# Designed miniproteins, single chains, continued (5), part 95

Each design is a single chain, and the fold is of that chain. pLDDT is the mean over its residues in the fold that is shown.

## One batch from the design tools (miniprotein)

Design m19293
Fold by ESMFold2-Fast:
Structure m19293 (fold): chain A 99 residues (1-99)
Amino acid sequence: AAPDLSPYKVPEALPLRIIGNELEIELLEKQLSKETDPEKIKELKRKLAEAYFDLGLEYYIAGDTEKAIAAYEKALALYEEIGDKEGVARAKALIAALR
């Protein structure tokens, strides 16, 4: 069965949330490219994984399933790099559900 999206009431705000997450991802990627501290790199990768996961959900709500899958695959790769087993499982489940 399709997920119930009835709580998402503001289609007009969804494009702004997508833009906001894309800008956050760009900022985090710039920070990550300059970071040499392994602990800070792991923290930035965690934040990037969460941002990509949220972006995937927003693309799915917008009806762009292919962009949603691509964003979840980016989140999956980052969760795998940092060893976040729960994040890996969540991302894999959503990718499988959308394919």
Scores: mean pLDDT 81

Design m19294
Fold by ESMFold2-Fast:
Formats: sequence, structure tokens, C-alpha cells
Structure m19294 (fold): chain A 61 residues (1-61)
Amino acid sequence: AAPPQPLSKLEADVLRAAIALGPDATDEEVAKRLGISVGTVRRAKARIEANLGKTPREIAA
């Protein structure tokens, strides 16, 4: 298995915000908390899933 790649600051911030808000947090709520666009949140979530093999929702649960 390939080793997990380190998360960027943006990916780490999105993951922390999702955990803090809980598994039912919307992309809009995460974007608002971080002051970024919903599109940026969705891109970061896709990269987290690719790197960790799990969605932020699964990690937050």
C-alpha cells in the first residue's frame, strides 16, 4: 500500500472544521467557518478522500 500523503494546510483546516462541526456539517458551513468558497471546500474534501481513503464525514464520525 502507498504511504498516506501529508495533508496541505487547507486540507487540514477543512478536516478540522468538519470534525468540529460534526458529520452532518454542510460544505457551506465549513466554507463559512474558514472564510473560503464552497468549491474550495469540495476540492479539499476530494483530496482528503484520495489521500486517506475515507471521506471527512467518515473521519468526523
Scores: mean pLDDT 73

Design m19295
Fold by ESMFold2-Fast:
Structure m19295 (fold): chain A 96 residues (1-96)
Amino acid sequence: MSEKEIEEKVKEAKKLIEEAKQALKKGDFDKAIELLDKALDIVEELIKNGAPKEKVTELLNEIKELAMELLKEAPERVTTAIGLILRAIGLLFDLE
């Protein structure tokens, strides 16, 4: 993946994270989950293609924080929220 492609995917992930934050504020938990899953998919691709660790770590921490907020705001989505948190933590441990 080129440096330009990495920058574009980082921007896409950041956009999805911001949209997920807005969905959470509106109580649209299903949309927030969809957006966080998409952001995690992009972050996994970024890690596989050697994106800067600092940028990837920032994205994963933002996703983790939003998944923790989802857990607090939507207890009926607990299994999904925990799954998102664990996926983000697992990816953080894959970084050296």
Scores: mean pLDDT 86

Design m19296
Fold by ESMFold2-Fast:
Structure m19296 (fold): chain A 88 residues (1-88)
Amino acid sequence: MEEAEEYLKKAKEYLKEKKFEEAREYLEKAKEIKLKEIREEEERELARAKSVTEEAAVKLRAIGEEIDLELEYEKLLKEIKEAEEKLK
C-alpha cells in the first residue's frame, strides 16, 4: 500500500527536477500499484459478501475508486505535459 505513495512522491520529485520521462514512468508505476490494490480489495470484499446487494455495493465502490484514480493520474500527467511544453 505504502509503495504506491512512494512512487507517486518520486514522480512529483522528478517533475520538480524537470525529469519528465522519469516523472511519467513513476506516475505509471504508482497507478498500476494502486489499481492492483483496488482490485485485490474488491476480491477480498466479494469473498465476504453474503448477498447480491452486498456484491453490487462492493463493485460500485471499486468502480468509483478506479475513476478517482484515473482522474488523479490524468491531472498529474497533464501537469507533466504542461511543464514539458513550457520548456520548448
Scores: mean pLDDT 79

Design m19297
Fold by ESMFold2-Fast:
Structure m19297 (fold): chain A 87 residues (1-87)
Amino acid sequence: MVRLELEFDVAPGKADEVAAAFEQLKSAPGVTRVEVKVEGDRVRVTLEFESPEAYRRFLAEHFAPLLAANADKLRDGEVRVTRREVE
């Protein structure tokens, strides 16, 4: 299992749009858990994956395109990885 915790500072009023985009990742192959928490202009996301290979594919095929599509909604393009665990 792989667990990834992310924090995003978003443009004012864009937190719900960014949160909705991450909630859609729940249907991505190999994703076992998605939790999204909105705190003002901050979005915290917890992702869990069935395997390191599923995690790697997810980053390339779903995560990187999602960040690119929502870059205008992120403050200064900041993405903070707050925790990463691999079993």
Scores: mean pLDDT 76

Design m19298
Fold by ESMFold2-Fast:
Structure m19298 (fold): chain A 73 residues (1-73)
Amino acid sequence: MENSERAKELAERAERIGRVALKHGDKEISDQAFEVSKRAQELAEKGASEEEVREIEEQLDEVLQRAADALNA
């Protein structure tokens, strides 16, 4: 239950990052963020393991770093 709630939160964060990147014209970063969001949403629906949540967190952190870098360019 808690892992699924964390996965849902990660999906919402990734989708937000994707929308910001898309608004900035960063299609590649947007696509990566939406892919992470989609994966996290699937995990939230089917039940996520701690390992799966960690993997999504790592992927989201990478996307967030790239998005932050692009916005500060």
Scores: mean pLDDT 80

Design m19299
Fold by ESMFold2-Fast:
Structure m19299 (fold): chain A 98 residues (1-98)
Amino acid sequence: MAEEALKKAEEYVRQAIEYALKALKDKEEKKRKEYLEKMFEYLDKAREYLIEAGVPQSEEEIEKGIEAAKEAVKKALEAIKDEEVKKIALEGLEDQLA
């Protein structure tokens, strides 16, 4: 039930991960910010479809979780200056897409 909404949520999470990967790979801060904006946009869409799918969480809890995830990812990407740490993050995100 609401299976289509769950599939769309999964698609948008996957797209958000792809944009996070692009942000980590890009050396230009302007492009990194554009990719982060796209990532946040897709996380917002995923949230809408999770609510539509009737997951057993309150709407407030879903929103709080998504916002916390956005802040954590943003801070991590902005803080990454070490190429080794960047490679580990890229590998982890690529594994999520596999």
Scores: mean pLDDT 66

Design m19300
Fold by ESMFold2-Fast:
Structure m19300 (fold): chain A 90 residues (1-90)
Amino acid sequence: SADAEAEARFAALREEYRPRAEELARRLQAAHGLDDAEVEAAREAYAELAAIRDLAEEWGHDAVAASLAAVLADLEADPETALETVRAAR
């Protein structure tokens, strides 16, 4: 089914982005003193957002993909704002 194909592709993309997500989370930990739970949350969030962005682009939802790409770029350019968002959400 389309849903099963979407889920499989999402899982594959999450795994593809895992090393970059781990590197971003590690940089945030080094710069801002994140604990292990915060590092894991940051890694998971980045990988999921990146996977959703690629799926949106792959399936022709270009406006959604562009919006998510901008969010990911902001997270990479301003990790302090990303950290504040995580801490505010708690």
Scores: mean pLDDT 76

Design m19301
Fold by ESMFold2-Fast:
Structure m19301 (fold): chain A 98 residues (1-98)
Amino acid sequence: GHMEKAEELLEKMEEILEELKELLKEMMELLKEENPDLEKAEEIVRRAEELVKELKEIAKELKKLDPSRSEEVEKMVLEAEIILGLILIVAGLIKLFG
């Protein structure tokens, strides 16, 4: 039913957030390298942007299916946008040091 689909969408959003956190961690490790791989940094940025776009689409669908979760869903979108922002900052730093 609608509730089961809402739970599946919420779980998918949580999985995307965890992948975004891993991408940020990978980007932070690149920053520590003597000769950071700029191509890998660009690939991480593209993947993070795709994930945030997907998460926002899921969030929109979940809010329609279960409006009671709107605040929770909005907080998850905000967290994803913050993580993407951090990834972009770290990518800029890698470009300055590479």
Scores: mean pLDDT 88

Design m19302
Fold by ESMFold2-Fast:
Structure m19302 (fold): chain A 90 residues (1-90)
Amino acid sequence: PVNPSRTVELPPEEFELLRELTIYILRKRGIVTDEEVEAIRNAPTIAEFNRLVAAIMRRAGEGLSSASDVVAYAELEPELREELERIRNK
């Protein structure tokens, strides 16, 4: 039923990594519920994933609108960058 020529904005491996990194960051900041984490895990596209992340960030009062922005912003913190690098290298 899914068209294989339809572009995911990221390769599947990168999308799954971005999802894992984003969930880790949101949980560590304490700004996400278990229900929202489940919604992120079940998001079938990067667009829906980013929509969920943007809603969480808006509720938290932050101007970040995508998962990639959330990860990039988190990597500005040295301790968090090290933790994210460990996830990337698994």
Scores: mean pLDDT 76

Design m19303
Fold by ESMFold2-Fast:
Structure m19303 (fold): chain A 113 residues (1-113)
Amino acid sequence: SMEDKLNLIEKIKEILDKFIEEARKYLTPEQVEELYRRLKDAVEKLLKMVFEEKATPEQIKKAFEEMRDELIAHVRELAEKAGLTPEQIERLVEAVRKAFDEIEKAILEYLEK
């Protein structure tokens, strides 16, 4: 339903907002803006697969894995440029993994309805 779509979009937005607040603790404002744009693009591509292309759960899971791995690589590069410690880099990477896991769960729960 339209209500279920809006609920999914709102839930994803909340997950993204929480991740960006965590990223702000470690990255510069310019790096946070770059990361947000990249994350937004990835989410828009995933939502297009779900809503417009009627992708299977298997196709969605594969796209999530690929986008998550690409974003983790990008976050590591940004964190290294920012001069973060290995512990800080791993906290950011874990925040990315958590955000993607929560978004994947939300999308899969939506598809089961």
Scores: mean pLDDT 84

Design m19304
Fold by ESMFold2-Fast:
Structure m19304 (fold): chain A 72 residues (1-72)
Amino acid sequence: DELIKKMREEVERRKKEVTEKILNGEKLTGGPLADKINKIAAEKGPEAAAAEYEKLLDDILDNALAKSLAAL
């Protein structure tokens, strides 16, 4: 529980940091998710890109949690 709580806090800190970079117009690096977010920022603006990044990250985390629970 404490370990999971700390991991969630770290993910939330990282999420805020990346969101701030997107809002400041900085380009992300590190693979297909970064490329997708950069494209959205170019086409729809940084606020739309930040919102999409948060949504995609939440979906990934929810799917990972569901798969881990199914393995138990």
Scores: mean pLDDT 74

Design m19305
Fold by ESMFold2-Fast:
Structure m19305 (fold): chain A 74 residues (1-74)
Amino acid sequence: MEKYRKEAIKALEEFAAAQRAGDLEGAVTAYRKMIEALEKILAENPDDETIKKELESVRAKLAQYEAQLAARRA
């Protein structure tokens, strides 16, 4: 548990740094790492409703950033 929580925090810090740098690809990569860490936490605690809601929120934001990347490439 503690290892995956540290991974999630690190991913959040990487996301913040990417946003400050205007690095949309880096922000997407950081969000994907955060999702992986949250999924591992949820696998250990499958009934954790807070983590489930957090995961849904992060996935929704990832979809928005991926759509922005796709629009920029088109």
Scores: mean pLDDT 78

Design m19306
Fold by ESMFold2-Fast:
Order: C-alpha cells, then sequence, then structure tokens
Structure m19306 (fold): chain A 71 residues (1-71)
C-alpha cells in the first residue's frame, strides 16, 4: 500500500511547509516591529511555537491515520 505512505509523506511535508511559513512570518514581523517589549516578543514567540506544534501534531496524527487505514 504505497499510496498511503506517499499521502502520509505529503501530509508531513505540507505541515513542515506551514511551520516554515509561520516561522518566517514571525521573524519578519518582529524585524519590522523592533519596538516590541521582551514580554510581547515572548508572547508572540510562544503563540507561534504553539501553532507550529499543533500543525506538526495534526499532520503526524493524519499521517498515522492514513497508514493505519491502509494496513
Amino acid sequence: MEEARREAEEVLRRAEEEVQQIRSDLNQHLRENPSYSVDEVEALSQKAADEMREILERGRREAEELLRRSE
């Protein structure tokens, strides 16, 4: 069942691309707004980290389900 593995790999690749985009957007936003306080930067960084973690976990769960359904 090679198709399920390819679909799982695509899901993970897409999740990684979303994570890279969020990281890039955060870095760009912080660069454009150097007046943020340390607390504000930490809050934005934590929010981005939480979003990236959720995207990766969602992608992993979807990939695992695809593989499970095809076993």
Scores: mean pLDDT 80

Design m19307
Fold by ESMFold2-Fast:
Structure m19307 (fold): chain A 68 residues (1-68)
Amino acid sequence: SLEEKAEELLEEAKRAAEELAARGQLTPDTVDMILRLLRQRLRELGVPEEKIEEVVEELRAYLDELLA
């Protein structure tokens, strides 16, 4: 389902961010790129706008915690 696919993409994005953070490569620019790529991929898959906003917000919160 689109819901399951959206959750899978969110988890992949979180793991990618963790790997970048471990290498000291998680910067404001990289964060913006990760968020934009996730939003674009969800949109291309036809995920509803409300769900895209929810998933992107969850990733943003996660990234903010990683950078704190």
Scores: mean pLDDT 84

Design m19308
Fold by ESMFold2-Fast:
Structure m19308 (fold): chain A 84 residues (1-84)
Amino acid sequence: PVRASMEEILAAARAQVRDAEAQLATAEATRTEADIAAVEGSIHTLGLMIALLRELGADPAFIAELEAARAALEARLAALRAAA
């Protein structure tokens, strides 16, 4: 049961990364405060999913994958905000 729940959350976290990347591309094109706020919200949600996966004992390799994706998203968001 824990393993099945963990795989579902991992799949959801990977989907969240893809959604955040798409929102960030939109925010980079539009440069609206609403689109930037949407990206911030998606990155925050990804962080919560990573924390939950850690509590469930997910493979450290999967945690590292998601943390690397989150760091890349945060760096792009910071660059977008700095350019404003």
Scores: mean pLDDT 84

Design m19309
Fold by ESMFold2-Fast:
Structure m19309 (fold): chain A 98 residues (1-98)
Amino acid sequence: MEEARREARELLDNSAPAEELERFLASSPERAAAFVEEAGRREVAFLRENGKVSEEALEALEEGYRRAAEYLLRGGSVEEALRIIEEGLRKAREIQAA
């Protein structure tokens, strides 16, 4: 679990290719959830610090990552988790464009 979070951080720092990311996410529910949680936390924190994205849009993005991580932790598929993240991002963009 702590090892999974460290590995997730390294993959994010190195901008690992999609195939490597998919393999990591498929390795265990805990690793998949840890990766998505860390990726989402970093993205939301970065955007919040910049102050250019509304809090409503940030909440939508954060919720997408949270739901995807929770889904993966319960043994969900990587494909569906990525779809959940994409839905959160789409909602955030809609809020920001309004």
Scores: mean pLDDT 79

Design m19310
Fold by ESMFold2-Fast:
Structure m19310 (fold): chain A 58 residues (1-58)
Amino acid sequence: AVKASEEAKKAALEAKTAKTKEERLEYSRRAGEQLGYDPADLEQSEKGGAAAAIAGGL
């Protein structure tokens, strides 16, 4: 559990540093699979953040 959580955190950081949205979603999906989480939840988090930034009109 703890080690799987660490791998998910590393994948999330790699997703954050990825240059393209598609690469970020791929890393988030992999993190979800490693933890057994629903990948849609991780992808929704990333998409929600991007949508909020756009809607906020930086």
Scores: mean pLDDT 56

Design m19311
Fold by ESMFold2-Fast:
Structure m19311 (fold): chain A 64 residues (1-64)
Amino acid sequence: MPIDLGMGAGGVVDGGKEILIQNGASEQEASDAIGQARKDGIDSGSGVGTSTVNGVTVRVRASG
């Protein structure tokens, strides 16, 4: 099941980083994945983006 950051659980960017790291991502990979999802959310105009690291999908809400 994908991990929802800001879509279901509320504001959980830091928790998402921890979960990605627990799934074998580095701190840098986790930060990049969340940053990319935020960027995609802003760029699309929806304020919601997704990124996947080591088979774990995160959804991030970002308001521009």
Scores: mean pLDDT 65

Design m19312
Fold by ESMFold2-Fast:
Structure m19312 (fold): chain A 67 residues (1-67)
Amino acid sequence: KAKEIGDKLINLSEEEIKELAKEAGVSESALKKAIEAAKNETALSGDEADKISEVLEKASKVLEEKL
């Protein structure tokens, strides 16, 4: 399930990202940034990495609840 959810997250279309951000209660731009950072293993500050982790957790929870 975790692998399935992660794979789904990184392969979302722009429309799917928009819908997921709305359902997870996060901004579309924050979710896009979080997905891009996860895909590219971008070097981030600790505070920025924590925010990205929180956004990904919220989005993953919504996807898991739909499965």
Scores: mean pLDDT 72

Design m19313
Fold by ESMFold2-Fast:
Structure m19313 (fold): chain A 98 residues (1-98)
Amino acid sequence: SALPAPVAAEMAALAREIAEILNEAYEKHPDNEAVKEAALAFGRLVALVRDPSASAAELEEARAEFVEAIEKNENLSEEEKRRLIEAADRMVALKLST
């Protein structure tokens, strides 16, 4: 891993929180395309934060795509949307600070 151990641990905790919220939404609405779009955008963001060659521009684009997918998702509460966006923002901030 290219990330320092404490940063990698916080990154993993944030990724688990996002995955748990999205998995719960998917279990309640398995045929919903917006939930799938949010999961795909999250997967791209996670791949980029793990990539030592990822640029700040690519990270910002992936974060923006994730935020758009979350905001469009009618099956997420406002509190869940806030938590997901805050977690993604923290992941990007941690990656850019390393």
Scores: mean pLDDT 83

Design m19314
Fold by ESMFold2-Fast:
Structure m19314 (fold): chain A 93 residues (1-93)
Amino acid sequence: SITIEVAAPVFDAASGSVELTVTSEYVGKATVTAYALRDGLTQPVQLVKDMERIGGKDVGTLRLPPEATAADQFVLVVKYESGDVRVGQAPAR
């Protein structure tokens, strides 16, 4: 079973950005897409990044711009080369 873990968001006061990190125990090629949600609707603040293999795991670290810091929640969608999809959430405080 493919399991993903989403870390608590890290807000950088100096840049106004938010950093999201997702880790997957599966070591296949994967792309992560982050969405900022407000009132259950996707805001026009999304970022996509290839996941990196670090310490035998796939890790995706994404830095969203200041517009994303007002989100109610963040959703991370990990899409594997196999076509499998996993969805994780990171609550904005």
Scores: mean pLDDT 76

Design m19315
Fold by ESMFold2-Fast:
Structure m19315 (fold): chain A 74 residues (1-74)
Amino acid sequence: MLEKIEKAIEEAAKLVSQGDVVGAAKTVHKTLVDLGLPDAGALLSQKLSELVQQGKSPEEIRKELLELAKKLLS
């Protein structure tokens, strides 16, 4: 489970670096929904959008989303 979420976050960070914020948010949300975690998917996609609005780098977004995902899965 966590490995799939980590891969989705890595892909989302790549999409943010390419300017595809909508695709990044959808990737995270869909992956979590497909794993049966729709509330976590909504929280992670919202956090991604907030970090982009704050001007965070793709690397910072990746780190923050991984930390939040680990907390939500505990």
Scores: mean pLDDT 84

Design m19316
Fold by ESMFold2-Fast:
Order: C-alpha cells, then sequence, then structure tokens
Structure m19316 (fold): chain A 87 residues (1-87)
C-alpha cells in the first residue's frame, strides 16, 4: 500500500464510497455495477441543472442532453436488467 492509495481510500470514505473502493480492489465487476447506479443518480442531478449540462456538452463533446442521457440510461438499464457480472 502506497501513500497515494491510502489518500484515495480516505477521499472515497469522505464521499461515503469506502465500500465501493474496497469492492473495486476485490470485485471490480460488482464495483462497476455499484458505480453505474451511483452515476445514473449523479447524471440525473447534473442534467436537471442547465448550467452544469452546458459544461458537460463542452467537456464530453456532445450537443444534446438527450444523447448524453440515453448513453447513461442504456448502460444502466443493461447492467441492472441482466445483473451481468462480467463483460
Amino acid sequence: MTAEEQKAYEEAKKLGLDDLFIASQTDPVRAAQMLGQLARQAVDALLADPQQRADLFTMLDTDTDDALRARFDARFAETAAKGVAAK
């Protein structure tokens, strides 16, 4: 364990993601599923704010929120519906 890894763990703990961080080290597939669920909630919140949405368009090189949301919704629905453990 390096000081850098320890700081990353502490940052995850501040966000309430310490369980997710541990899962990423032992079970990356499950960690990806948990991240997908959390990311969907975060994207919904960001897209609800027109200012943050405009920044995302610039940063991710996209021109519609429908396209951006569709990408996240499709990926989340695929993961949730299948409960797929591996790619």
Scores: mean pLDDT 62

Design m19317
Fold by ESMFold2-Fast:
Structure m19317 (fold): chain A 86 residues (1-86)
Amino acid sequence: MRVEVEIDDYPGAKLKAVPPEEVEGYTDVKMKVKTEVKEGEVIVEIETESGIVARARAPTGETEEETYLILLEAKRRAYEAAKEAE
């Protein structure tokens, strides 16, 4: 079974950045993680072994550091959605 859960539109200025360790804490099973930064957007897709696909999107920040924090939050949201859809 393949179930897609999308989370798009973050409030760009005030995302909660989650450290990579905490993001990994949301995953107790092996997942495929795809991360892409394109044309002013950050996209994270997580596919579980059960075939659930969770996608998170956010606009990039003005700096590389800000974009990285947005990426971490998008990854966190994708993990959360994948876990919730189980």
Scores: mean pLDDT 59

Design m19318
Fold by ESMFold2-Fast:
Structure m19318 (fold): chain A 60 residues (1-60)
Amino acid sequence: MKRVTVTVTVGDKTRVGTAILPEEDVEEHIARIRASLEQWGKENGVDVTVEVEVEDLPPP
């Protein structure tokens, strides 16, 4: 399992989201989140900065 932490900065505001998922789903999850946030930024006319951190978790 991997912990994926997405940090989103819009202007002076920062938000952090976390998801736990299997290794095979990490890349797809990151791609979906990035695409969604990029689209939201375009629709709202704001610049969005997305940082992604991936952390290994011990098996359950």
Scores: mean pLDDT 79

Design m19319
Fold by ESMFold2-Fast:
Structure m19319 (fold): chain A 102 residues (1-102)
Amino acid sequence: SAAAEADRARADAARATLAQAEAAFEGLLERARRAAREDVARAEELLEQARALVEAARSGLLGAADEVPAYAAELRALGEEFAARGEAGIREAEEFARELAA
């Protein structure tokens, strides 16, 4: 049906936005690791941007889930999985920066 096609398209759009956020997040972590050796304040700014990106992506997936009940559980799970992976990646980058400062 047209409604089922629209719901699928909305879910696909949310997944595509998540994929873009994941790529941007990886770029921010790489830049933070590179900055950590020379500019701690810049590394901290990049990690703060990474945290904001993860939260924005999670909020976007929750919003999409509210719009398409048929995909709600999947979209919420994807948001929580990205949040968990993002939090772990940020912690690893912070530990890397601390080891460089030692």
Scores: mean pLDDT 88

Design m19320
Fold by ESMFold2-Fast:
Structure m19320 (fold): chain A 70 residues (1-70)
Amino acid sequence: MEEAERNKAAKKAFEELLPYGAVEVRVEKLEDGNYRATITLEDGTVIEAVAKTPEEAAKKAVEKAKEYAK
């Protein structure tokens, strides 16, 4: 179930990034069958990553957000 996997990945990413100022995490299925994870930070910064699975997209976006927060 695609929706449940996207929601699980988004929730996990949000919990991991809460200390880094994340206010929203979204994981969306793209028309090409890939997934986009979008993280919005409290300063209005938007971080995006694309991968073949919801979990991988969320992981890549989390890595970018943590690097940005350094």
Scores: mean pLDDT 79

Design m19321
Fold by ESMFold2-Fast:
Structure m19321 (fold): chain A 55 residues (1-55)
Amino acid sequence: SEERKKAEEIIDKLAEMYNIKFSKEERDQLINLILSGAPREEIKEFIDKIIEKKK
């Protein structure tokens, strides 16, 4: 619950920074990546893919 809240905050900040909206599926995947301790590079690649799609 607490860890999920922090992950949600990170995702909200990323959405603000990149001026994009994440779908529920994209948010859930990002939360899973953050909570699993995935490397920053892997998380960034996932975000870059989402940004590419929303152009």
Scores: mean pLDDT 79

Design m19322
Fold by ESMFold2-Fast:
Structure m19322 (fold): chain A 59 residues (1-59)
Amino acid sequence: SGEQEAIARGQRAAAIVNEARKLPSAEEVAEALRERMGVGDTDAGVLESAEGLLESEPA
């Protein structure tokens, strides 16, 4: 089963978002996420998880 891989994917997304959130602006956070998850990773689940985490924070 791919359950372990799905969990690892979510953990990677959370780690990337947590590191990026230390940046002083939301624009820099978004840019850092795009660079790390970008063109080389076709894993939509990682991108969706990261986007969900950003959207879940209403400010």
Scores: mean pLDDT 58

Design m19323
Fold by ESMFold2-Fast:
Parts: structure tokens; sequence; C-alpha cells
Structure m19323 (fold): chain A 88 residues (1-88)
């Protein structure tokens, strides 16, 4: 399943091997963040605030077709969300 998602992403977005590894890391962090937030639902408003604060930057990166920068920022956001949930 992971390899299928990665292959589809690479074909659809003409992603480099480096970008493929970033997508894999993102998916792993997304899964971890979702589980931790489910265990600590009280942190959800703070997690939403982190995403909201980065929304404009994310949109600008996508607009400029900087998919590597977008993935790196998304990874940073999820790492921050995970750290927040673990501290709760």
Amino acid sequence: MMDEIIDEFKKKYNASDEEVELVRKYVELLYEARQLIAQNPEVRPQVTAIFQSKREEMEELVKNKDYKGFLELLIEVYEEAIALAKAA
C-alpha cells in the first residue's frame, strides 16, 4: 500500500527519488500524529492553530510548484504537532 501511494505520487507529480522519500516520511508522521491527537483530543485546537499559521506559506509553495518545499514544511508541521501531543 505505501509503495503504491509512492509510485502514484512519483508518476502524477514527476517526483524525484528525494521527493519520494519525503512523501514516505510525511505519511509515517501523518499516521503517528493522527494516533497521538486521537489519544490527546484536548490538543486539537493548538494543532489546528499550527496548521492555520502555515497555511499561506503552504499555498504559496504549491502555487510556485515547489513540492519539495511543501513536503518539507508539511513534515515540520506534523513533527511540531507530534511534539505538542506528546507533551500533553
Scores: mean pLDDT 76

Design m19324
Fold by ESMFold2-Fast:
Structure m19324 (fold): chain A 72 residues (1-72)
Amino acid sequence: SKIEKEVEELTEKATEEVTEAAKAGDLEKARKIIEEAVEEIEELVKSLSPSRRFRLIKRAANRLTDALRKAQ
């Protein structure tokens, strides 16, 4: 769906930004990027069913958090 594509594109961009911030040692910036990306995804998916919202948000949050952990 269009929403799922927008979530994937946001997650990919945010993952790159998180990785760059973490590699630069700016963990505060990396955390802020994750928070802002998750909030934007929550707004995009609010019209979807609860199960689809949960799945998309969880997958994006996990990917962003994993990128932060692996870059440290």
Scores: mean pLDDT 87

Design m19325
Fold by ESMFold2-Fast:
Structure m19325 (fold): chain A 80 residues (1-80)
Amino acid sequence: MEIKLEEVKIEVESEGDESLNEEAEKKAKELQEQAREGSLLMVELGASNEAVLGWAKRIAEEIKKLGGTGKFTVTAYIAK
């Protein structure tokens, strides 16, 4: 099925504790993967772009709550 996909990147900057960076990076990577794979699955199941973007933004907020210092990018796909 040829679904035209648009890639959306949500940038999250966290000014937390650098001592948390290793744990935050590990958990952020897991959440980033969930956003990428989940957005693709949601599009395949016919979810609206608003629903996909809302979910991806929630994942970005969870990454920010990890308390590490750094810039994280959440990648999600929506239907075009």
Scores: mean pLDDT 77

Design m19326
Fold by ESMFold2-Fast:
Structure m19326 (fold): chain A 63 residues (1-63)
Amino acid sequence: DDVDKGIQYIKQGKLDQAKKYVMNSLKKDPKNSKAFGVFFQLVSKMPDQQDDLWQQFGDIQKS
């Protein structure tokens, strides 16, 4: 599960890897509530990338 890998990388402080797996999970299931929670946690931990994260999230929701 890409969401679980994302959670693992967040716990390790490997936020770039976490971003990859969380985004892949959302691309597979755009309405995954678990992935939404992890995505919001990722945004809070990566304020320098928040604009990119929200842009990708919005694009996934439209696809």
Scores: mean pLDDT 80

Design m19327
Fold by ESMFold2-Fast:
Structure m19327 (fold): chain A 88 residues (1-88)
Amino acid sequence: MKQAEERAKKALEENPDGAEQMLEDAEKLLTLDEDELIEEILEQPESNQQNFLENLRVVREIAKLKKKYDLAEKIEELIKRIEEALKK
């Protein structure tokens, strides 16, 4: 989303070390069991689910800006899986 791109640019400009930490956290997250991660997210309040998805979208855009396209693609796949699991 356009908002995620704007937030990613701002994060890189205002706190590049924090943006790099977000990328490292996302790489670590992708080493976890995806089904267990999705189940944990589904147990959270809707506001926490929305915040988690928005943060993943921002990290995806940071990865793209840093030309880490493989990481961005894996994050996008995780986002799609979570969004599908949230559909009733």
Scores: mean pLDDT 81

